Designed miniproteins, single chains, continued (4). Designs and how they scored, part 6

Each design is a single chain, and the fold is of that chain. pLDDT is the mean over its residues in the fold that is shown.

## One batch from the design tools (miniprotein)

Design m12185
Fold by ESMFold2-Fast:
Structure m12185 (fold): chain A 89 residues (1-89)
Amino acid sequence: LSDEEIRALFAMLDKDGDGVITLPEVAEVLSSTDPALEPAKALFDPERNGLWDIDTENLIRKADKDGNGTIDYEEFRALVRELDAERAA
């Protein structure tokens, strides 16, 4: 994934446009039937990202370095790159 694709994914999850992603925003995207959100849903789907034993909440906890319940762009970028590296192996 390119940096531009990662930024697009972040924008899909950041509903409030405040520059951070919260667990409720991720849960709402995953519960959505909107096909425009499919790339963001695929990112957090354990079956698609190869993390079969990890649910969405655990993926968010892994990205949340500060433990404050929010994910900034740099934390999100690191998570996406880690998931992309697993798919490339």
Scores: mean pLDDT 66

Design m12186
Fold by ESMFold2-Fast:
Structure m12186 (fold): chain A 60 residues (1-60)
Amino acid sequence: SPLTEALLAELDRAIAAGASEGELRDLIAARYREALAAGVPRAEVLAAVATAQRRLEEAL
């Protein structure tokens, strides 16, 4: 989904810039809240967050 692709691209840029684990988790949490507030379907938001969390675990 466009949300998943955008979140992964942003996460990868933050990792490349040297963001801490806490900053990366805060980024995922912020995008989750923003997407829900914007009316994105909960199932799509949860799928994007799950994919981003898996990507973060692989990078740590």
Scores: mean pLDDT 85

Design m12187
Fold by ESMFold2-Fast:
Structure m12187 (fold): chain A 72 residues (1-72)
Amino acid sequence: MEEKLREAARKLEEALRLVRERGELDEEALELLAEADKLVEEVRDELIGKETELKRRVLELIAELAREVEAL
């Protein structure tokens, strides 16, 4: 996750450098922006997936605790 965000940041910094040096938003800079956007989207999807798994685990633990309490 952090590695993908660092890669996205590097691509954005390179795109910004190219725009500043060339004075235009060319195809090369647009390609770097598209690649950075894709990396950010991948990180978002990974976070959503992990959140779903953690929610499932929490619900399992609550159900297990409820069974233990009922057995008292």
Scores: mean pLDDT 77

Design m12188
Fold by ESMFold2-Fast:
Structure m12188 (fold): chain A 73 residues (1-73)
Amino acid sequence: MIARLTAPVEYAGGYAAVLFEGDNTAAVAKVEAQPDRAVARIELPDVPSKPAEGIVIKDYGKFVKAELELEEE
């Protein structure tokens, strides 16, 4: 299953993380520039926990909650 995380364009070159419900499992990927936004695609690990939240981090202290979409149903 692939998660797509979307953030403002200034977050390109940072890292995206998906946090899972009820445990400390996380999946991470680099954020890439798009014309009007920053996007990361993350292959999620085969774990029983559901993805709960996406965040994007760029530079020290820059954090934003990302729009999280699952590309496989």
Scores: mean pLDDT 72

Design m12189
Fold by ESMFold2-Fast:
Structure m12189 (fold): chain A 51 residues (1-51)
Amino acid sequence: LEEERKKARSLLTPEQQKRIDEYEKLMKEAEASPDPEEQARLYRKALEVIR
């Protein structure tokens, strides 16, 4: 649920929260992408952001 996400985020530093936001945005873009190459690239970028 949305409350679980908000609670988890409040336990993180602002930098970590920003990385998670970037990750979620990239994951959503990857899922929406019709190009499998672009989708794979976005997934890799998302994983790099949260490291």
Scores: mean pLDDT 73

Design m12190
Fold by ESMFold2-Fast:
Structure m12190 (fold): chain A 71 residues (1-71)
Amino acid sequence: MAAVEEFERYVKEAIEYAGEITSLQEVYEQLERDGKGAIEELRKMDEETQRRGAESARGVAEVTKAVRDSA
């Protein structure tokens, strides 16, 4: 019957450990949401560089079209 007591103890420890992990997960999720602001700022900077590239490509396309339309 000692084996049954050992299993019971292990199950209890596992439940307690799972509870601790769950609470830690909640705290981490809150911090990740807060950090999202910094990530959004970085994303905005990257979007600006992409926008400039797209505008350059558009300019080239417009010039090409104007030349074609004048022919």
Scores: mean pLDDT 62

Design m12191
Fold by ESMFold2-Fast:
Structure m12191 (fold): chain A 82 residues (1-82)
Amino acid sequence: AEALALYLRAFAAYAAGDEEKARELLAKARELAEADPEATEAAARAHREAIERALAEAQAALAAGDGERAAAILEEAAEAVA
């Protein structure tokens, strides 16, 4: 579950323009996902609809040029799947 939350937070940091924070969060997310890929997959399945909705809304915000809104959407999704 924590790996999935960190992936979403990494995407939020990228959307906000914080590349250093995004790289740090992504590295930690990958480490946790590699340590327990089954738990990461199970969390992704359990929260699939919420993740798909959050990613679609974040992508729409990014297409509109609103990186801060995209980041907020992804951070809220990360809190929900943690």
Scores: mean pLDDT 81

Design m12192
Fold by ESMFold2-Fast:
Structure m12192 (fold): chain A 68 residues (1-68)
Amino acid sequence: MEVLEKIRELIDKKTKESIKEAANLLGEYLRSQGRDATTLINTINKLIDEGKIDEAVDLLRAAVRQLE
């Protein structure tokens, strides 16, 4: 799926901006599938804002793996 590939590409860049974009795309995808992504996306964004990029990456990767 193109969206999941784009999310992985953004995660691999490991910048604050790219990880925020990956989180937004994941949230949009999960909502389109009828899933509540609010807590997950808020947690990822909080980690990014606190400079915990590696932790944000780990959560995003775990969520994407559940969709593969």
Scores: mean pLDDT 81

Design m12193
Fold by ESMFold2-Fast:
Structure m12193 (fold): chain A 91 residues (1-91)
Amino acid sequence: SREEVLRRARELLEEWAETGSEKPLEELFELVRESLSEFTAEIVESLMRMAISIANLIISRDPSPESVKEAREEAARISLKAVEEALKAEE
């Protein structure tokens, strides 16, 4: 179900925010491609990649644990919201 997709996306984003590992992001992008139309998935992926890039830019300027946590949590929130809105739009 779309609700299960959103739960899985949240889990993957939380794992990425905690670990910084690219593996959960790869799984998230695959989940998005499988769950949304091609055009919507491409837009959502682009938005998520931009949010992640901004987080990485912030971390590169301030690598403190507090900055890393805040930047990743914000990127995860933006990414999850994009997935949620896309799933609703394809109802």
Scores: mean pLDDT 88

Design m12194
Fold by ESMFold2-Fast:
Structure m12194 (fold): chain A 76 residues (1-76)
Amino acid sequence: MSEKVARLIGLILDGIGAALEGPEHREEAVKSFKEAADLAKEINDKEGLELIYRTAKKFGLDDAVKYIEEKMKELE
């Protein structure tokens, strides 16, 4: 697995972990998902970006969702 793909998986897991810890970790979760979205766009991983989008939306991270939607549009 490439270094960038490993980092992407790590950022997604960090975001999920922070979101599961509760509302006090919301900013940490948002930051991790935004970083994951930037990296997914950099490596042209559309499926990864869709996964990040759905996960952020499931946790109600509206700031991350809007950011990810912008990155998704840039890949099309």
Scores: mean pLDDT 82

Design m12195
Fold by ESMFold2-Fast:
Structure m12195 (fold): chain A 86 residues (1-86)
Amino acid sequence: DLYEKAKELLKKAVEIAKELVEKLKAGEISEEEAREKLLEAEELLGLALIEMAIHKIVTGEEPPEEVLELEEEARRLLKEARRLLE
C-alpha cells in the first residue's frame, strides 16, 4: 500500500520538523545543523508526495484523511521552521 509508505514518510517528516522547530525556538541548534534537518524533512515530505501521487494516478482514489492531515501538519511545521531560519 503506497499510502502506508506515504504515512510512514510523513510521520518521520513531522517528527524531524517538530523537533527542529522546538530546537530553533530554544536556540539549541546551529544554523548549519538546522538547515540539514530542514532539508531531511523536506526530502521525506517530497518522497511521500510522490508515493501519494502515484497511488492516486494508478487507483483513481484520493488519499485517506489521516494521510492528508499528516501532509498538512508536515507542511505547517516546515513553513514555521523556514520562517524561524529567515
Scores: mean pLDDT 86

Design m12196
Fold by ESMFold2-Fast:
Structure m12196 (fold): chain A 62 residues (1-62)
Amino acid sequence: MKEQLEEDIDVAMALMAVAVARLMASKGETEEALKFLEEMKERFKDNPEAVAILEEARKEIE
């Protein structure tokens, strides 16, 4: 129960991070968006699904 809730929260946070990074990139802040995604990948490194979501977003923005 607790583990699944933490995984769900991490995935939700990763999706929010992608939305924020895409918004930053749309404003011309691409370097800041990429740095933000890298920091979020480090925070969620123990959750492979969250890391995959962030890595895909980074490749899309690059």
Scores: mean pLDDT 78

Design m12197
Fold by ESMFold2-Fast:
Structure m12197 (fold): chain A 68 residues (1-68)
Amino acid sequence: MKEKFEKLRKELDQAVDELGKLFDPAVAAELRREATRKLDEFEAKGLVKEAAAEIIRLIRERVAAALA
């Protein structure tokens, strides 16, 4: 369980860094804060699939907002 969440956190860090380079560092910072908070919540509950789905949803929403 912990190893899967550690991997998700590292994947998130890389995705946020790339989004910051391609779009806006402020948008990337907000995504990092919200996604990290959600990861902490889901890790406490042991919900790996829900954590992964929520991260994907947040990334998609932020990219859509940045392109609008």
Scores: mean pLDDT 76

Design m12198
Fold by ESMFold2-Fast:
Structure m12198 (fold): chain A 77 residues (1-77)
Amino acid sequence: PEEAKKLLEEAGAKQTAEDVKGVVERAINSPDPSERAALVTAAGILLTAAVVNGEISPETAQKAHRIVVEAVDEAEA
């Protein structure tokens, strides 16, 4: 959760960073694989909206999304 937040904050997207962190922390703490998958999808939607709104580059969004997926996968393993 912290790595994606730092990346987004450095890009200037402070609100998106907080929102993504909250969604990822919920995903990591969820015992339900379906809820985890839905929360990862929600994080992707937030990142896409930030790109469309001009807050972050597509490259930053792709990096943040990869960090989110890896963090949730590590919590499952």
Scores: mean pLDDT 80

Design m12199
Fold by ESMFold2-Fast:
Structure m12199 (fold): chain A 84 residues (1-84)
Amino acid sequence: SAEEALRRAIEHLQKAIEAVKKGNYDEALRHAIEAAQALSDALAEVPETRKALEYVGRAIDAIERGENPIPYLKEALEAVREAL
């Protein structure tokens, strides 16, 4: 269901934030990608999910450039919670 996909996105976003705080950027990237996949699965039924997807994309770009992804991951997490 879309709700199950959004809850999976929340779990992966939380794990991505925790991985960044531990300096584990490879793990953070994997969780961000999994969150993006879960959000994409929900997008057709929950169009409000688009905002969260845009923030996850910015977080992935930040990780790849060696920038802090936490602000983008937190914005994505808030957007997903608003969509529930």
Scores: mean pLDDT 89

Design m12200
Fold by ESMFold2-Fast:
Structure m12200 (fold): chain A 59 residues (1-59)
Amino acid sequence: MKSEELEKATREAVDRVRELTEKAQEAIDNGDMELAKKYEEERKKVVEELQKKQDEIFS
């Protein structure tokens, strides 16, 4: 089973989502909406990559 790989990927994804959320908020506070959108899109990609990794491991 590849549970260790999934656990590590999940922890890395959680940490990255937190950092990207904070950076997006900072960009909004500074009026940089394009930068905020970039961080939001990266956050969504992190979640999608984690879901894909789960599918690859169990499919």
Scores: mean pLDDT 79

Design m12201
Fold by ESMFold2-Fast:
Structure m12201 (fold): chain A 64 residues (1-64)
Amino acid sequence: GAELLRRLADELIERYGVPASATLREAAELAPEARDLINGTGVLAASLFGLGAEATLEEVLRAA
């Protein structure tokens, strides 16, 4: 749910250094080692809030 989405987005920012202003698409290029985590974040963001690959991590966290 929303708590898992928040945790995944926070991990991308805190552990992988993805800027909160980066889109999910940009995150995949900036942190290719986190690909599975980015994909999981994207699937949850789309399923819960209708947010696509152009949504920023900040927008994902704000929705969650």
Scores: mean pLDDT 85

Design m12202
Fold by ESMFold2-Fast:
Structure m12202 (fold): chain A 80 residues (1-80)
Amino acid sequence: SLLDEYIEKVKKNANNIEEVSKILEEFTRDMIERNVPLEEAERAFKEIEDVFKKNYDKNDIIGLINIAVDTAGALVEYEA
């Protein structure tokens, strides 16, 4: 599925924070534009978040948390 493709894309690029950020922006935009159910988008996002926790140092995680907050905000706007 499209969600699985984004999860895999994040996993493949986990060592590059800038690329992960770009992927998350693309993910958020694509989920909204394609009207993917919020619950499914949230599930995929949680799997992406788990990849962050497994592959990144604490300092890098802070940057990813900021991206995660922005993504969650966009998903809330999508639901609204």
Scores: mean pLDDT 65

Design m12203
Fold by ESMFold2-Fast:
Structure m12203 (fold): chain A 68 residues (1-68)
Amino acid sequence: SEIEEKIKKLVEAARPVLRSAIETGKLSPEDLIDVMTAYVKSQLGEEAAEKLREKLKEVVAEIEKELA
């Protein structure tokens, strides 16, 4: 539960950054996801990093759908 709460908080913090990357095209959303998941892997382990990656990919898909 503590790990899930931390992941949820990180996803919400990443949302505006991912939105800006998609809207401006100046930064790759995939590169941002890679950096964040590498950080989480070092801090919380591989399982937490994979959960974060999946949730961030879902956020990217949601934003792309909103902007279409």
Scores: mean pLDDT 84

Design m12204
Fold by ESMFold2-Fast:
Structure m12204 (fold): chain A 115 residues (1-115)
Amino acid sequence: SMEERIERLQELYDRIRAALKAGNEDEAVALFDQLLEEVKNFEPKSKEELRIILSILTQVLEDIARHLSPETARRVAARAKETLEELKKKYPEFQEEIDRAIAHVDRLEAEAAAR
């Protein structure tokens, strides 16, 4: 369900934050890859459901990118963008929502490169 998906993403985010606090960037990246897989396997029933999931993804990425080294932050942003491009291929009807998320990721990658 949508609620179970949100709870799963929040659990992964909590684990990512714990890994970052411990200084374990490799674990944080691996957990973020798991979060991207959850997003990739999500079957949105509406634009509203997709917007909620994409909002969580971008919020997690904003927070994690600020705590990672610039090089790692850029790699993580690139992986998020790849996942969003794959999602757009599966759900072309949601192209506008996904393109907004991609634009947000592009901005986060640029901000990481400037640090």
Scores: mean pLDDT 84

Design m12205
Fold by ESMFold2-Fast:
Formats: C-alpha cells, sequence, structure tokens
Structure m12205 (fold): chain A 58 residues (1-58)
C-alpha cells in the first residue's frame, strides 16, 4: 500500500543523497510496486527515477 511506497521512496532518496544511484533506483522501483493504485504517487516516483538517471550522466 501507500505507506510502504512512501517508506521505499524515502530509502531511495537516502541512497540518492549518499551517491548510491543503483540502490536509489532499486528502492524507487520497490516504491513504484507498492504505489500501483495511486497515480499521483506513481508520477512522483517516476520523476524521482528520472532525476537519479540524470545525475548518473553527470
Amino acid sequence: GKEKAMKYLKEGAKYFNEGDYEKALKYLDKAREYAKDDPELKASIEQAKQTVKEQQKS
């Protein structure tokens, strides 16, 4: 459910801040799995994943 999605989204943000982009993406993928019935939350998670991918190119 939504609370697990939020927990994994926070874990993804933590790893992103630590520079561990592979773990950040892994946890964001888990967040998306639990957000399947929440279109707004899914959109936020996809935006976060794109931000991580952009940083990987830098």
Scores: mean pLDDT 82

Design m12206
Fold by ESMFold2-Fast:
Structure m12206 (fold): chain A 72 residues (1-72)
Amino acid sequence: APRPRLTREEVLARVRKHIDALIASGVTDKEEIREEVKRVINLLARQYGLPDEERERVLAEADAYIDAYKPP
């Protein structure tokens, strides 16, 4: 059976869901969110064989997503 490989878009979707969950749980420090998200991206890249170039793109897009968040 082929091992599941995640695309950059699928990894980013999981990462965005994780960011939303952190914010919903009361994490408001954007730097703390970035550090946690970086760990998750590195884990997913290793587990699902995401190339380093695509991993860097996911990191950049996740950072932009976090920066776009405005607290209420």
Scores: mean pLDDT 78

Design m12207
Fold by ESMFold2-Fast:
Structure m12207 (fold): chain A 77 residues (1-77)
Amino acid sequence: SNAEEAAAVLEEQVARKEEIIEELVKAGASREVAEKAVEEAVKLLREAAEALRAGDMEKAHELVGEAEEILKKAVEA
């Protein structure tokens, strides 16, 4: 199902947290800011994956949006 496929993509992002930290640092974030932002974002992505599997597409989209905003702000700081 689309929900299972989407949840799997979010779980892959969680598994790549170290790579995302390095990408944020290369984009101009401090390592401390990048690590905190990624830790917060992966918590939201895990909750979004659970929401997708529960059929709550609205909550999942909201949580993914929050995670994206956190990562965006990390490079602006």
Scores: mean pLDDT 82

Design m12209
Fold by ESMFold2-Fast:
Structure m12209 (fold): chain A 55 residues (1-55)
Amino acid sequence: ETEIQKAVVKATKYLLDGDYEKALEIAREALERYPDSPLVRNTLALIEKAKAEAE
């Protein structure tokens, strides 16, 4: 329903595709636009952790 939810879904899709760079870019842009969103903050943290685990 919200733009925040759409951004989180897109970031997660790129994460599942293994495209960590695009996932991080989308999540960071969403965090800059919606800094008070726990959903965006948690999604960014999840992507960063997943990238670190994959390395």
Scores: mean pLDDT 80

Design m12211
Fold by ESMFold2-Fast:
Structure m12211 (fold): chain A 82 residues (1-82)
Amino acid sequence: MSHLALAHSLRIGGEEAEENGDYLSAGRAYEKAAQSVLEADPSALEEVAELLERAAEMYEKAGDLEKARELRERAREYREKA
């Protein structure tokens, strides 16, 4: 499977988990989607940042504030480079 196809599948899985209130699974899916996008296209920094911000939002809703903060910092770094 290409990294882009994997990223798409992970986004869909994250959206389904988010709709079901499984914020921890949603956060993990969006985080993995960000990694897959970055591996497919290292220049897609804005898209990676967007996925990391969505993952951070999910972890925050799940009560993992440390992970949410870490992911927001990483997203900010990618936006600064974009």
Scores: mean pLDDT 83

Design m12212
Fold by ESMFold2-Fast:
Structure m12212 (fold): chain A 88 residues (1-88)
Amino acid sequence: SEKEYEAEKKVLELVEKAIELAKEGKVEEALKLLEEAIKLAKENEAYQGLGLAKRVKELLEKYKETGDEKYLEEAEKLLEEYKKLLGE
């Protein structure tokens, strides 16, 4: 549906921005943005974006705890896979 597709694209934009913020060391701001993405995805039945946002949030929480850049790398890979799925 158009509403679902628009929601998936908005979730993509929020997750992309969250990863950028995390790479700048603004992990708490990134996590807040991911909570917004999760809420938006649930309210609009954007289930692909919901899965992405939840997985990226888990990775950024691990990054915050450990400081290990591998979690940022995994989040970026998930984002790129999702962009391909949406035809972006």
Scores: mean pLDDT 87

Design m12213
Fold by ESMFold2-Fast:
Structure m12213 (fold): chain A 75 residues (1-75)
Amino acid sequence: DRLRHEIANEVGKAVYEASGDVLLAVRVAKATYDGLEKGDGEETIENSRKAAEPGGKEAAEAAEKKAREGVEKVK
């Protein structure tokens, strides 16, 4: 779905901006996409946050915020 890809890319971009780590950003974007495909919004938000933790607190917070915004768009 185009919307799921868009949301995953937004989360990944935010993680890259916070961390400078492109591989981490790709990993977090995939976690967000997989979560949205499964349909569990809270699990998607939490998994995106956890995947971004290696990038530091700012990256984890950015992932959580953008994943939450994305989950609201698919409700």
Scores: mean pLDDT 84

Design m12214
Fold by ESMFold2-Fast:
Structure m12214 (fold): chain A 90 residues (1-90)
Amino acid sequence: MAIEDLRAMAELAKKVAEEKDKSKIASLTAAAGVLGASAIEAGADKEKVKEIVKEIKKAGDAAIAGDTEAAKEYAEKAVKIAEEAIEELR
């Protein structure tokens, strides 16, 4: 169900921002792409899902660089877009 995939993406964004292990950050950002494809197939708005994936990747890049403030900001943006996409499906 698209709502479950979008909710999983929001949780993934939060985990990316808090993760310290570069290998785990890379794995989590890759998982965001897979969840995004699933959400689109399940009926989520394609453009919003693309934005969520983009912001999660930015959060991951910032986290790998050690910029915890930027990582959290990008993750919060991804969560907000995911919540908006969920609301559109209700």
Scores: mean pLDDT 84

Design m12215
Fold by ESMFold2-Fast:
Structure m12215 (fold): chain A 60 residues (1-60)
Amino acid sequence: SAVDENAAISQLAVELYRQGLSPEEARKLALERGMPEEEAEEVARAVRVIENAAADRAAR
């Protein structure tokens, strides 16, 4: 179980979202930092989830 790895992915996703990066930009940055492709995809997915949650809250 890669619990520390999942925590790092989530933390990075929140950081990149806060900086205004899109899921695609977040994936590219993760790859540039040497993350495996699978983990870079998880970072992008996490950013997308954060964006969707933020959009839902803004619509209230």
Scores: mean pLDDT 80

Design m12216
Fold by ESMFold2-Fast:
Structure m12216 (fold): chain A 61 residues (1-61)
Amino acid sequence: GALREELRRVFEESRERLIEHYQRTRGLSREEAEALLEKSLAAALAGDDVVLRVAIHDLRL
């Protein structure tokens, strides 16, 4: 639905920023950060409309 498409779009727009954030805050490699982000995206996409809206809002920060 529209919320899942919006989450994917916002995720791609925020991808590099989130990778850099996890590298700085958690000491992860780029590959580890990408794997963690993909897992988080998959979990959010499996959620209901409330989970999707919260994920979109958090990614826009």
Scores: mean pLDDT 78

Design m12217
Fold by ESMFold2-Fast:
Structure m12217 (fold): chain A 86 residues (1-86)
Amino acid sequence: DLAEEYKKIEKEGEEILKRLGSEENPEAAIEMLKKMLELAKKYGDESLVVALETAIEKLKEGDVEKANELGLEAGRPLAEEKLAAA
């Protein structure tokens, strides 16, 4: 069940990472980063949790450029199934 949830979030995360590069919708990016944050907490990756929380805060502040950089770096391990190996 977690593996299926992970694959769903991975696909959604991959789409959001692609959209973050085109700056389409910061609201959708925030929601996806929140989903990634829940999975990071489940896998116990404290560094990834902090990075995702910071990215969400930067997006809320309107600093889309910094948030995109942080979101891409923080979300990349999840999108690449690296967290599923932990």
Scores: mean pLDDT 61

Design m12218
Fold by ESMFold2-Fast:
Formats: C-alpha cells, structure tokens, sequence
Structure m12218 (fold): chain A 63 residues (1-63)
C-alpha cells in the first residue's frame, strides 16, 4: 500500500534534520529530529526504538 501520512511526515522531518546538520545548524537539526521522534511515537508502523534513537541524537546535538 501507500505510506501513511505519518510515515511521510517522519521522512520529511528526518531529511530536514540531516540538512540542518550539514549546514552546521545543530539546534535546528535537534528540533527536526525531535519532531521526527514524536511522529514515530504516534505511528504504529514505526518502532518505538527509532523514536528513542532520534531523541538521543537530538539531545547530543543540543550539548
């Protein structure tokens, strides 16, 4: 089937985070990854461990 709206939203947030990271915007990258993690937690199709990993990545970028 087609990806869910939450899966598409998740992918866009992850891409946003990656672009921000490459531009040296660690704060912006962390914000995008936190949005991706929240979307993952609300999606039954995305494992909770993915959200946990993105939250950890955002926390490390904010240090």
Amino acid sequence: GLPSDLEIEFTLYVIGGAIAEKNGDKEGAAKWYRKAAETARNSPDIPQEVADELEKKAEELEK
Scores: mean pLDDT 82

Design m12219
Fold by ESMFold2-Fast:
Structure m12219 (fold): chain A 70 residues (1-70)
Amino acid sequence: MFTDLIVVLKPGANIEPIREVVERYGGEILMPSSSHPNGLVVRVPTEKADEVAEELLKLPEVESVYYPTY
């Protein structure tokens, strides 16, 4: 199964470090988030979602990470 995360970048941040982390865990960047400025929707394996979120939060480019409410 897969889980979607919303990753909010700091203004002017490079997307490449986020893509590298997400792809390393077998996920992908889907699209820009319509609900969060500078936000990206990323899809990752559910069993890795917490680990990916923690790793993304360590990046200086990342402001915050959310589990989306649909």
Scores: mean pLDDT 78

Design m12220
Fold by ESMFold2-Fast:
Structure m12220 (fold): chain A 80 residues (1-80)
Amino acid sequence: GRDAAADIVGAAMDAITAVVERFRAGELSAAEAKARIDEIAAQAKAALEADASLDPADKAAFIASLEQAVAAYKALLDAE
């Protein structure tokens, strides 16, 4: 349900934040960071789409939130 969807998005955001921190520390290139962010986002989106217990409107909102965050972090990587 909604709590599980929030946990999925939260875990994805934490993982994306860790990738950005590693990029800023010089441990990852921008290309490597983007690839990891894409993998995290794809897994989270698949899990959200597979959740039959989640209301369609809530599912769309969680997916949109995830996609907006991914776009923002990729723009951040492109600016640096």
Scores: mean pLDDT 84

Design m12221
Fold by ESMFold2-Fast:
Structure m12221 (fold): chain A 79 residues (1-79)
Amino acid sequence: GPPAPPEIEVLEEDEYTVKVRVRADSLEQALEAGRRWAEENGYTLLGARVIGPTEVEFVFTKDPEAYLAASEAALRAAL
């Protein structure tokens, strides 16, 4: 039959970021599915971490400008 659809779970949402876990039939399919999900939902990829042989954890932002501004403000406060 056709390949099984990837399993996508939203784990956490913050003011600027969303953490999403993707499971698929292969690591390559999990990476592709996460990128497509981000594009389809208007999210920008910030990072990806392989957490299993066919599982990837992604961090996305819907507003990259707000995320960048918040990150710069946090860095300035830490200096």
Scores: mean pLDDT 79

